# Designed miniproteins, single chains, continued (3), part 87

Each design is a single chain, and the fold is of that chain. pLDDT is the mean over its residues in the fold that is shown.

## One batch from the design tools (miniprotein)

Design m11007
Fold by ESMFold2-Fast:
Structure m11007 (fold): chain A 80 residues (1-80)
Amino acid sequence: SSPDDVSKALQEALALLNRVLAAGIGATEELGGEIVEHLSVFSKEAALKLIEDLGKTLVELGYDEEEMRALTETLKKLLE
């Protein structure tokens, strides 16, 4: 994919992630499939690493560690 396609897919995945964060962690299963679909521009290994890195970054930004762990584990399962 072109860098522009990757950038757009990442922005759309982040917008959906922001909706999960606003609605509460229970929305992860409903919206997580769309997040994973946008991340399909990456290899499975790269998508998994990106999910892990995003979860770590959100905890560093002050989001709850337990909720972010649940979110990242759900997204990883959807990639499997």
Scores: mean pLDDT 79

Design m11008
Fold by ESMFold2-Fast:
Structure m11008 (fold): chain A 67 residues (1-67)
Amino acid sequence: SRAALDEMYARLEERVAAVADSLTAQQAADFILEATREGVLSEEMGRLAEAARRGLSAEEVAALLAA
């Protein structure tokens, strides 16, 4: 259900926030892409993560996960 997906997303967001200081843009993007493949995040989020992998900072990718 959407509620279960939202809870999973919030859990991922919490995890990323906890390690944001040491998380690289590549690691964050890989995390989002994996979550998208597992059906936790939308296809739109996956496409955005692929773009982020090419030029966003860790802070920008963490903000993307929080959105």
Scores: mean pLDDT 60

Design m11009
Fold by ESMFold2-Fast:
Structure m11009 (fold): chain A 65 residues (1-65)
Amino acid sequence: LSEAERLVQRGFEALAAGDAKAAVEHFERAIALGFVPGPVELRRLAEAYAALGDEERARRYRELA
């Protein structure tokens, strides 16, 4: 797996563990490395940002999914 793909896996693991902050950090790092999120990753980002109270980013990712 690429570094970006490993970060995506860590993001899913963090969400499963209830750690929305870690999930956002892992997904955003993957995107910074060139990962192109699909609908599943976009929905997970929206969920994580909503859990953190960032409704503006949550709405943006929901619209992209």
Scores: mean pLDDT 84

Design m11010
Fold by ESMFold2-Fast:
Structure m11010 (fold): chain A 56 residues (1-56)
Amino acid sequence: GPADEAKVQAYLDRLRAARDRAAEVSPVAEAVGEREIAQVETLSTAEQVALYEAHL
């Protein structure tokens, strides 16, 4: 539902911010972050919520 989608967006936004910060220090870390974000984005909302809850 909308609350779950908000959690997913907040999680993805945190991953994107971490990727952007990593890019200032290491292009390898940036690439790893980009790949993780892309993989999460290919999942359904329910699967994204499950991953978020598993990782907190």
Scores: mean pLDDT 77

Design m11011
Fold by ESMFold2-Fast:
Formats: sequence, C-alpha cells, structure tokens
Structure m11011 (fold): chain A 74 residues (1-74)
Amino acid sequence: MRLSPREQELLDRFLEAYSRAPPEKQQQLLDASAQHDVDGFLKIAREILEEQGASPATVDEIVALLRRQAAEGA
C-alpha cells in the first residue's frame, strides 16, 4: 500500500491524464471500477494514456502499477 517515489509519479501522471480525459472515458472508467472489472478498467486507462500521447513504456508501467494496486486491494 505504500508507494515508492517512482510509483507515486506514475500514479500522479495517471490521475492527471484522467482529469483531462473526455467525460465519456471518465464515466467508462468509473463504471468498470464500480463493477470490479479490473481488465475493463485497465483497458480504458490504457486508452486514456495513449490518447494523451504517453509513451508505450510509460503506459505499460502505469497499467502494471494499477493492476498491482487492484490485486493488493483484494
């Protein structure tokens, strides 16, 4: 549950990307979260990051972090 400085940076980048996402994408992410659809959540998160021009390496790191957090929260 404690984040490293790098993990915190990645999470902050994701939250920034989410805040700038279209309302439709924000709603899709919230719906996936409410349904505990981890794979759906990660798919929408990846789409948001890619649409905002994040590098493939950064997208993969953020998605991996989000997947780990979901697993630890179970």
Scores: mean pLDDT 80

Design m11012
Fold by ESMFold2-Fast:
Structure m11012 (fold): chain A 65 residues (1-65)
Amino acid sequence: SAEAREAIARWLQEEFGLSAEQARALVDLFDADTEEGARLLARFLSRETGADEEALERKLIALVR
């Protein structure tokens, strides 16, 4: 949903310091408002930032609701 996509983009900006454009691009690239997309985005963010993949996945799935 548009609301879930916006919530994820906002969280990416707050948590990782991304610009609004960068956050929206990641949401679009991964289809992050889907369960599959949330898992793939979590894996990507974990590899890029060193953050815990399981914690990121749990957070992103909660935002999809």
Scores: mean pLDDT 85

Design m11013
Fold by ESMFold2-Fast:
Structure m11013 (fold): chain A 58 residues (1-58)
Amino acid sequence: SRRAEAEELGRELALQYAKDYPSLTPEQAGLVAAMELLRMGFSREDALAGMEAGIKAV
């Protein structure tokens, strides 16, 4: 599903941003992941699910 795809991508993006920018909080890394998911055409609801998955992964 699109939501499962957004959650997996959100985790990958948040982990990558946390690695590249160690000063980011988990919440900031998740927010940046959500912004990228929105740019990729995910819905707001799916992007928020990806953000939450990303925050938990960081």
Scores: mean pLDDT 86

Design m11014
Fold by ESMFold2-Fast:
Structure m11014 (fold): chain A 57 residues (1-57)
Amino acid sequence: SEEDELRQEVLKLAPPDLHDEVFHFADALRKGFKLSSSDIPVSKFVKLAIDVLSITS
């Protein structure tokens, strides 16, 4: 269910050409935080992944 929610947020928020990259990066972030905090919404991981992958600077 969390993976499905993550996929839906990626489809909603990410550019179509970045869907796979954003999903994998956001999923890695979500799993990294699972041991310390699971209260972070999946949308925050998706937005962070988009910001990181879309930065050109």
Scores: mean pLDDT 72

Design m11015
Fold by ESMFold2-Fast:
Structure m11015 (fold): chain A 85 residues (1-85)
Amino acid sequence: SAFEEAAERALRAADKLVELARKQGKGSLAETMRNLLKDAIKKKDYRQAGNIMLGMSIVAREMGADELADELERAAEELFKIAKE
């Protein structure tokens, strides 16, 4: 479904951030955010999931990963659209 596809894309983007963050000593923060994202998706709280993705995009941007930050922001927009339906 569109819901499952958006959740899968969000989790894949989050996994990319975790891998990058581990290399820069921010692994624990990114892993905590990914776990919060998984919990929000499990509860079908797509608004909370989108907000977590926006937080992850800020972390990516601070690390100089602008393309990943843009990917995380797009995933957040998809989750917010689902939350409004």
Scores: mean pLDDT 86

Design m11016
Fold by ESMFold2-Fast:
Structure m11016 (fold): chain A 62 residues (1-62)
Amino acid sequence: MSAEEAVKKGNEALKTILESKDEKEKAKAKKELEEAARVIAEHNGLNPEDAVKGALETVKEN
């Protein structure tokens, strides 16, 4: 996955997590957000696991 594709995928996943009322859709979107965060972090030389953790903590607060 390219960095551009990962950003788009992450944004769509985040929107689903925040706006959806379906727990199954939210669970799938969380996995997509994790994958996108990992890919973006790798492209930017950041720790992928830390990026995934940060993304998930952001959605927990909402």
Scores: mean pLDDT 76

Design m11017
Fold by ESMFold2-Fast:
Parts: sequence; structure tokens; C-alpha cells
Structure m11017 (fold): chain A 87 residues (1-87)
Amino acid sequence: EKIVEAFKKAGFEVKVEGDKITATLTRGDVTYTFEIDLKKKTINITVEGPAERLPSDAIAAEFLTLAILHEAGVGGEYKISSVTSVA
């Protein structure tokens, strides 16, 4: 699947479980977790890190998602369903 390869190319650790993909990336003290539903074409994003950075890191995660979907050629097929911040 093009989306799996795009997340791997972007440096994510990718786990595939049927129609569900979990892509995880840790940069310093911030962890990004993307839960991708291949059947529903949805992405749920969780950003975990210091509370003072979370608003900026959540916005960065959304832009990173759009860039990865564009690289995969599936930008029009998937939607970001939620963005959750965890301090």
C-alpha cells in the first residue's frame, strides 16, 4: 500500500493489523501516533509531549499528515478524523 511506504519513508515505525495501520514517530520529547483506517479512509492523530508545545506540535502533525498523503498520491482519499493532544 502506497500510504504504508510513504509513512515508512517519512521515518515512522509502521504496524499493519488488517485494515488498521499504526504509524509512530518520536522526535525528542514529542511522540506522534497516527491510526489509519484503510477501509474508512480516516486518520486519527495523537500527539504526546510537554503541554507548552502541544498546540504547535498538533498543527505540525496535521501538515505532516497532508504532506505524507500527497507523497503517497492519496491526498484526496483520506481525511483527518481527529487530533488528540496528551501532556
Scores: mean pLDDT 80

Design m11018
Fold by ESMFold2-Fast:
Structure m11018 (fold): chain A 66 residues (1-66)
Amino acid sequence: EPSEEEEALAREIVEELLKLYEEELKKATPEQQEALKERMRAEAVSELESRGIPREVAEALVERLL
């Protein structure tokens, strides 16, 4: 079960990615939005893993936030 610290870190990373991609998301079709979200999920999971969070936990946290 993820800790509050791990959840806070995941939320911070996801919010930063959403801000970076916000203009593309606004202009995207529904199909393109799904592709962008998939890319953001992969980047968020990778970033969390690089900070020591296990992949299973990182994937679960990112799925809940995106």
Scores: mean pLDDT 81

Design m11019
Fold by ESMFold2-Fast:
Structure m11019 (fold): chain A 98 residues (1-98)
Amino acid sequence: SRLVRAAEEAVRALLGMSLEFSEEQAREILELVREYLRAVEEGAPRERIEEILRRLAEKLGVYAPSFEDLEQVARTFLEALRRVDPELTERLLEEARA
């Protein structure tokens, strides 16, 4: 699946290691990214954004103790995703603005 490949390559770029994801795990990660982008576009409270990003960090196995660390995880993941699948990344950003 293109989704599984995008998620696996993005995580490889982010963490410097190869991880295998199921279709379900890849969808969960991408749904958290969608939720994050939508929350940012909606001007959601910091607490809501932090909860979404903490779930994302947990799914990726990344230690992120501060809000700034959580934002850096999201930014790094999106930059990696854009490098491996720019079309998917643009669609996610468009969906968040709709």
Scores: mean pLDDT 80

Design m11020
Fold by ESMFold2-Fast:
Structure m11020 (fold): chain A 76 residues (1-76)
Amino acid sequence: SQIDALIQQIRDYAISDPDRAIDYMRQAFDIAGVPEDRIAAAIAGFRQAIADGDIDPDRTATGFRAMIRDTIAAQA
């Protein structure tokens, strides 16, 4: 799916280009209908993880996929 492709790009760019990863994150969240306050919180958390040197691309991708899944389920 388009969302899965965007999550893969978030994973691929999380360490090498965090700002690009954030752009893909915004695109995936917008497609999934994630509320703006949750998008802002997710981006802030991602930026904090980068600043702390505590970023795991696989864990980040898993967390964002779960957030998208839970958002879609709540809208059903």
Scores: mean pLDDT 80

Design m11021
Fold by ESMFold2-Fast:
Structure m11021 (fold): chain A 91 residues (1-91)
Amino acid sequence: LEGKRIVLVAGSEEEAEKIRKELEENKELLKGAEVTIIVAGGVLDEEKAKELAEEIIKLKPDLVGLPRREYMTEEAARVLREKLREAGIKG
């Protein structure tokens, strides 16, 4: 993962803190990776998903971790996956 840019999306600040803890626990595996955490701040609908996808794409990540299913509508999940795929981002 050295030199890789990773974006992780959290549905809430509580989820973001759990992600930060997991990153610290796996610090050796993530050595040299640039990790950015984005907090969505609630359930993503289609419009919020479009905005989030644009934000992620601007960061030009190699890998994207999407928020848990409970933080996305089916439409939001579809839009995120489609836009990231079109941009060549793995998620």
Scores: mean pLDDT 78

Design m11022
Fold by ESMFold2-Fast:
Order: C-alpha cells, then structure tokens, then sequence
Structure m11022 (fold): chain A 61 residues (1-61)
C-alpha cells in the first residue's frame, strides 16, 4: 500500500538525514498525506520522497 511504501521511504531517509532534518521532512510529508485523499497529494509525496532519497544517497557517495 502507499502507507507501507511511505513508511519504508521514511526509514531510508532517517538513515541519511540528521534528527532535526528528518523531523522537518516528516512534518512536511505528514501534511502532504493529510491532503492526499482530497488532492491526490499522497502519490506526489511518495514520488518526491523517493526522488529526494536518491539525491541524498548520491550526495553521500
């Protein structure tokens, strides 16, 4: 499900971000999820989180 996918992405992001940045990221994603049912924002939130995670992993190399 999208919720399971979102949780998996959060776990991966937590590995590469500081606690402060992770908290900010999670709050932003939680806000997008709250809008998801109305605006299809949940799918966009997942897509953006995956893209950001890829960039963060490339920066870590």
Amino acid sequence: SMDEEFEKILEEVKKVLSEEEFEKFKKGMDQLRALGEKENALDLAVKLARHELKLLKEEAE
Scores: mean pLDDT 68

Design m11023
Fold by ESMFold2-Fast:
Structure m11023 (fold): chain A 62 residues (1-62)
Amino acid sequence: GACNSACATLAAAVKDSVKAGSPTGAAAALSQVEANASSSCPSSCATCCKTAAVSAVKEVVS
């Protein structure tokens, strides 16, 4: 659905940003991801988008 598409797009963008070195360190990346997820996802999807974005960062830094 629309929530899944928005969350996937945000997760991909965050993953690419972390790989490119825009956030430095896992803690800083996670904080930025949480802020961006809240701003970029519809309010009805905020929890889903946060979870997807955090998972994407963990996959990149692990």
Scores: mean pLDDT 62

Design m11024
Fold by ESMFold2-Fast:
Structure m11024 (fold): chain A 65 residues (1-65)
Amino acid sequence: SMYDLRFEITRLALELYELAGDEAIKRMAEISKEITKYYGYKITEERLRDMVAKLREALEEVKKK
């Protein structure tokens, strides 16, 4: 559901922030900009799924360091 996806986005964003601090803010801003450029302001399940995927990728990159 879109509720579950929104919860997952919040959880991933918080985890990323705890691990990377200011670097996480920069990465999240870039992801938000890229998502908004592609999907606009319409909130769809596809938009939320892509946001989750990009946040997971950012989190894995931070964990490799």
Scores: mean pLDDT 82

Design m11025
Fold by ESMFold2-Fast:
Structure m11025 (fold): chain A 89 residues (1-89)
Amino acid sequence: MEVTTVTVTAVSSSEPVLKAKATLTLRGSELSLSVDATNLTTGETASLSASRTIAEEDRPALLEGAATGLPAAARAAGAEATVEVAVSR
């Protein structure tokens, strides 16, 4: 079974300095999202997780949307963003 993980890390360039890491995992028909955010100025942290079932044919569109959409949104908000994609079979 193919497992694809898309990790997006974003860091703001202005105060307050925020660092956020979003991990999107597709395992068969299961989509899981985990977001961890840290305010580097105050040390405050926040975490969010969610999961849902998706159709097999929607996998490529969702992976592409996450890999391109999430870093684009971060840059639009004035943050630097990096993307990593890993596939396990």
Scores: mean pLDDT 73

Design m11026
Fold by ESMFold2-Fast:
Structure m11026 (fold): chain A 71 residues (1-71)
Amino acid sequence: SSEVDRLIADLANPETEEGALALLESYIEKVKLSPEEKERLRAALERIIRESKDEAVKERARELLEKLEAQ
C-alpha cells in the first residue's frame, strides 16, 4: 500500500515521526492490515523504540505496537 509506504517513510524521519504515529493509530483502528503491512509497521515501531531519544515518542510507539499485534 502506498499509504503504508508513506507512513513508514514518515516514521523514519524525526521531523514527521509524531504526525505519522497519530495517523498510524487511526489506521490501525479503522483498516485491516495485511500480514506484510503489519510486519513492515512492526519493524518501523521497533526501530523508534530502540533509537528515539524522546521517551514520550517511545511510549507512543510501544502502545501502537501492542495495538498492531492485537489486530
Scores: mean pLDDT 84

Design m11027
Fold by ESMFold2-Fast:
Structure m11027 (fold): chain A 66 residues (1-66)
Amino acid sequence: MTLEEYIEAVKLAKEMIDQGKSIEEIARELAKRFGIDEETARLIVNAVKKYGEEEVIKKLKEAFES
């Protein structure tokens, strides 16, 4: 995945969390849409739930710049 694809995944995860969807449902949808495994998708969802969208995007940008 590119940085832009990760940012889109984070934004979609936040939207689905706000809709009240379960972590497992969101992870399956992200895995299907972005072609990633469900474990990676679950990590994205849990990070967004714990740290919020803005903080996760900031950390992704830092990781891709390193």
Scores: mean pLDDT 84

Design m11028
Fold by ESMFold2-Fast:
Structure m11028 (fold): chain A 79 residues (1-79)
Amino acid sequence: DLDLLLSLEIDNLLNEASNLDALAAKYKAGAENALEGAKENEEDPELKKVLEEYAKKRQEEADNYTSKSNTLRSEVDSL
């Protein structure tokens, strides 16, 4: 049944998009926590720099996961 196969494909894509949304949220929270840590450790310039670089990488990963999730949702809308 083609309708059943299409429904399963839509469910799989939406589940993947939801998993990517969860990863994006987790990485964004990690970036925010690292930036807060950097602010709290202004007296340790080396640690502050490491936390700021970590935050930047986590935010970039969050943005990438958000982009991938949006692409999958657009693919579902096209079906």
Scores: mean pLDDT 87

Design m11029
Fold by ESMFold2-Fast:
Structure m11029 (fold): chain A 100 residues (1-100)
Amino acid sequence: SLAERAKELMRRAAELLDEAARLSPDPTLAEDLRGLADEVREATEIEDPRQALITAQQLASVAENQARLLEPVDPEAAALLRRAAELLREAARLLQQEIA
């Protein structure tokens, strides 16, 4: 289903966020990125597809904003976060189609 495909994309986004955390030399930033990955995984458990859509869109925005802040100091981690945001936006698109 589209919802199952969306959940798979969200799990991949969480993996990229974990990788960005692993690459970060800043322990506080690494903890924040792991927290974001956990929030993405928790979002895959949302049963209401409308709430799942809203949450995926919010998480994509958070990842994109973090990528912009990181770009001047950690461009490799920023690229991973930008890729995670892309996957979360694609998941949101699939969830929107599932609702329609």
Scores: mean pLDDT 88

Design m11030
Fold by ESMFold2-Fast:
Structure m11030 (fold): chain A 76 residues (1-76)
Amino acid sequence: SEKEEKLLEFVRELEEELLKKATDDKEEQENLLKGVSTALAEILGVEAPLSTAPMTEEAKKIKEEVLKRIEEFLKE
């Protein structure tokens, strides 16, 4: 659907923006990717990717922020 394609593009751009602002710290990058991917999975109603990385408190905060950004994007 066109709405789903636009949502995926928005999330891809958001992920790129967040990664550009992150340091070269691998842990910060893993937290960002974990948070973004988990938020996207929740919005799409699919299971989050089975990840070897733990869900840290930082990743949870990123997930919550990304969910808020997606909700703002989807509101009429």
Scores: mean pLDDT 72

Design m11031
Fold by ESMFold2-Fast:
Structure m11031 (fold): chain A 125 residues (1-125)
Amino acid sequence: DELIQELTARVLADPTDREALTELFGILHARRDYDRAETVLREVLKAEPDNALALAYLAYVLLQQGRYEEALEYAKKALRIAEEQGDEVAKRLALAVLGRVLDALGRTEEAAEYFEKARGVFIPN
């Protein structure tokens, strides 16, 4: 909990700190603490509305909560911004979330296309 508090303070002090956001999300995801993850991600997005990684993480959190309509909206926005910025990590996550939400909604053919696109995204190392 101390590490989560320290990382949360760091992310809120500098919402552009990608390393801190990635580490914080990883811990919250491992703990399945999606309510805290949503709170932090929404605060990041108030300061940085076009933060592609934060948008993709929020879409993932909403998917885990079964909030499929919201997950689709945030994942689509994350994908658009990630492509504009060349953020391959956010792009891959957004494509994967789109596939999973569409599959959950029974849109299996569309889901398959997004899963293939996500697998095709090159992330160095």
Scores: mean pLDDT 87

Design m11032
Fold by ESMFold2-Fast:
Order: C-alpha cells, then sequence, then structure tokens
Structure m11032 (fold): chain A 57 residues (1-57)
C-alpha cells in the first residue's frame, strides 16, 4: 500500500467519523474511529519507510 492510499483512507475515515459525531448515539464510536484511523496511518507510513530501506540494500 502506498502512502497516498493510506492518506486517502484516513480522509474517508475522518469524513465518516465526522458524520457519526453529529449523531449523539454514534458520537463516541466516531471519536474512537478517528483516533484509530490516525494510528493506522502512522503505522502504515512507518512500515513503508522500513520496507524501502530493506529493498534499497
Amino acid sequence: MSVDEAEDNLKVAEEASEKMMKVPETKELGEKMKKASKDTYDDVKSKISSEKSKLSS
């Protein structure tokens, strides 16, 4: 997966979580989803950097 793909996925998740946060019943779930999406993006970005270092050797 490319960094661009991970960034697009993060934007989609942020947009979805924003919509969920407008509904009181799903507000808490939306907040958790937004946080999880950022954590996933950081993890993917870190893994891609590690993979590139290994392939360059």
Scores: mean pLDDT 74

Design m11033
Fold by ESMFold2-Fast:
Structure m11033 (fold): chain A 75 residues (1-75)
Amino acid sequence: SELEEDIKEMEELLERAEKGLSPEEIAAELGRSDPSLVEQIERSIKLLKEAREKNPIEGLFELLEKRKAEVEALL
């Protein structure tokens, strides 16, 4: 499922950020260093940390749905 894959990917982004990686380093590990992607990763990590504090599973689902629409609008 695409949604399940996105959730796993976002959890991996959080793990990398918690290890101290910058959004640029995370984007490079994903195979590209596009400036718009770096900015999206930075915003997504910030929102994910807030969502996990309030409701880990439900918050992540809502955030992913919203961010997918925003990313599609940028690309």
Scores: mean pLDDT 65

Design m11034
Fold by ESMFold2-Fast:
Structure m11034 (fold): chain A 77 residues (1-77)
Amino acid sequence: MLAEELRKELEKVPAEVLSDEVLEEIAALLRGHSPEAIRELVETAREIAKERRGEEVVRYTDLLEALPIVKARHTPA
């Protein structure tokens, strides 16, 4: 499941602890995408965290900002 993949990817990086409900909500917005989209989401969120706050800790808001970027890359025109 994409939510489980998201949880595992976040465990590999410095990240705030998110509830399973929040992870399911984020993963639902990437429904139909591959697990590769989850990895891109986390990496994009890491770059947002560094750029906006100079931090390496991925937060919920970074994941939300990364969502439209990743969806644009993976949605057919």
Scores: mean pLDDT 77

Design m11035
Fold by ESMFold2-Fast:
Structure m11035 (fold): chain A 88 residues (1-88)
Amino acid sequence: MEIDPLIKALEDENPEVRVEAVRRLGDILLEKGSEVADKVIPPLVKALTDENEEVRQAAAEALRRIYFESKDPETIEKVKEAVKKYEE
């Protein structure tokens, strides 16, 4: 799956389109790990501040799935660092 169209979909005016883009980016991050982490993690962290609650919940769930389901320690650490910077 191409990542660039999904990142662009995160800027769509329709929150349902943004929710689907978040979920698909989360699935790609879980599948490909550190190979795509630097490109996928920043848009997902930005989605945590989305105006729509369902988009924010989808982003939080996608990042939480990395902590529970990812077997790649490098990807988990990158998510932790990105989320920590957002919370500061």
Scores: mean pLDDT 82

Design m11036
Fold by ESMFold2-Fast:
Structure m11036 (fold): chain A 89 residues (1-89)
Amino acid sequence: IELPTYIQKILDTTPQSEQAKTVLSLLDGAILEGDQESVEALLAYIESNPSLQVSESDLVNTLETAKESAKSMFNKTGVELAEKVLSSL
């Protein structure tokens, strides 16, 4: 699984201690942009990299926060994408 080039470039410049927070922030942004490809790539990156120490509760909290943000902005695509991901976990 390969991350989109722009995401990989961000992670390459991110300190190791901040990578988990950066990945979750990128996931939140991808949900809000309706970028399903980036969302799927980030989720599989998290699953393939247990050294990130992203817990299932961190992931769920990030997705629920993105969903509520999308609702407040009337971003129907972002809401639907967040719900789809949450239902697949």
Scores: mean pLDDT 80

Design m11037
Fold by ESMFold2-Fast:
Structure m11037 (fold): chain A 84 residues (1-84)
Amino acid sequence: EPLYRPNEKLLELLREQGATKEEYTRSEIVEYIGEYILRNKLYDPEDPTIIYVKNTLLGELLGKDSIDVRKLELSKAIEENSTL
């Protein structure tokens, strides 16, 4: 699996979850983003398929105010916010 070097904004999100490395696999980045969502309770408590990311670091990375977890596509966001 290729190693990605996150940009400063993505790296900040990963470091908030305890990440200490400079390079990550896509799977590791996806796992950290998921942990960020859960730790910050960004999901709607009545409909957990809706995630509110407005005014968060993740929202800035995705350019969105909310996401549907069933339609969440992180591959493009990871590639746009990191280098190989």
Scores: mean pLDDT 77

Design m11038
Fold by ESMFold2-Fast:
Structure m11038 (fold): chain A 61 residues (1-61)
Amino acid sequence: SPADIQAQLDTTETGIAQLQAYRDALVAAGQLTPDQVADLDHALAQMRAHAAALRDQLAAS
């Protein structure tokens, strides 16, 4: 249902915000290697792609 898609989108957007804040805090503290930064940036890109797909599904509903 559109409500279920919206709930998934809200959860995904919350997860993106939390992971972004975590990544930024650890980068600022100098606690991440370049490979760890790349892994987190890849995960964030995947989550943002998923959020975009959920928005497209919601618009089509």
Scores: mean pLDDT 90

Design m11039
Fold by ESMFold2-Fast:
Structure m11039 (fold): chain A 63 residues (1-63)
Amino acid sequence: SELEERLAELVKLSEEELAEALLALSQTDPRLFRRLLVDDAVLAKISRLSPEHRRRIEELIFG
């Protein structure tokens, strides 16, 4: 599925690239962005980000 393909791409990205990709998706495809944020693999990767990068992603969700 498209979701599985996007997950495979995101897992290969650096922490900075992941944050930027999620920012872009939040603006261009909000539905896909929300679906990615409820995925266990994406959430696990976000939990392994530095506190600084994690904060940026949290601000994208709530700001």
Scores: mean pLDDT 73

Design m11040
Fold by ESMFold2-Fast:
Structure m11040 (fold): chain A 65 residues (1-65)
Amino acid sequence: SMAEQLERLLGQAHAAEQAGDYQEAVRHLQQALDLATELLGPDHPLVQGLQRLLDRAQEKLREAQ
């Protein structure tokens, strides 16, 4: 299901962040955001939450480079 795919992507993003791999975290969060946006639309609170997570991971990636 799409819910299972979203949960898998979020789990992979979380694992990547725990490992300090912000490049992988950003990749998985982008995929999760795209999927949630198609399902729920851009104004949905869950989509807004995912955008905030992605923005944070992107900041950490820039800091690490």
Scores: mean pLDDT 86

Design m11041
Fold by ESMFold2-Fast:
Structure m11041 (fold): chain A 85 residues (1-85)
Amino acid sequence: MTFDGGDLVDMVEAAKKGKLKGLVPEEVISGDDLTIIRNLTNFLRSNGITVTLPDGRESAVAAALKTRTIDEARIDRLVDIIASL
C-alpha cells in the first residue's frame, strides 16, 4: 500500500479531528504540523506502508494543509486503512 503527500495531508486533518486517537500512538499525532507529518510518515513506513514523500518535503505537505479542500470520505477510507494495520 502506498501513501503520497496528499494522503499525508488528509491524515494530518484526521489527526486534528481526533479520528486517529486509539489507532496511532499519541506521540505520533502530537505537536505541530511538521512534527505530525514526520512522525506519521515514520509510523506508516514502520507498518509496511510505502510513503512516496521524499525526505525534507514535510514543509510542502504542511503548506498544502492551508489550501486543500477536505474530503471526509477520503479521510474515512484512510482511517480504515490505519485501523487495519
Scores: mean pLDDT 75

Design m11042
Fold by ESMFold2-Fast:
Structure m11042 (fold): chain A 79 residues (1-79)
Amino acid sequence: MMSPQAQLQAVSLLLQAIGLQQEVELAQRRGDHAAAARHLAQLQEVIDQLDQLARQYNDTNLQAIVQQFRQQLAQLQAA
C-alpha cells in the first residue's frame, strides 16, 4: 500500500507522462523528428520511474497503467 507521499509522486509522474505523450504527438505532426525523439526519451524515463514505484509498493493498478504506457510508447516509436 502506497503512502500519501508516494501517491502524490505517482500522480505527478502520470501527469508528466500524459504531457510528454502529447508533446511527442505534436512533434510528429509537425515533422520535428529531433523534438519527437527527445520527448520519447523523456517519456521512457518517466515510465521507468512509475514502474519502479509500482514494483516498490506492489501496486497492481499502477503496474497495469505502466504496461498501457509502454504499449503506447511502442506505437509512438513505430510511427
Scores: mean pLDDT 86

Design m11043
Fold by ESMFold2-Fast:
Structure m11043 (fold): chain A 93 residues (1-93)
Amino acid sequence: SEEAQRLVERAVEADRAGDYRTAARLYLEAARVDPSMRALLLHRAGESYDRAGDYRRAAELYRESAREYERLGQTEMAEFMRERAREAEERAR
């Protein structure tokens, strides 16, 4: 989707500027516009919250990304996302 691609471009620019929370919001908006990209964009939003130090939101998004990867039959990616969620939860303590 053209609209989703533009949102992703803006998210990448926000990440480069250090506006990690803005980047995460834009990735999440892109995932709503184009659900076919949802697994990947939830992962990217989780990474942005991780960089922002918002580990609880990062863990939630990694787990949601894992569920989407599992739905797509991408079991290894789903396990990878669950591992990242556990790491983020530990950092939140």
Scores: mean pLDDT 90

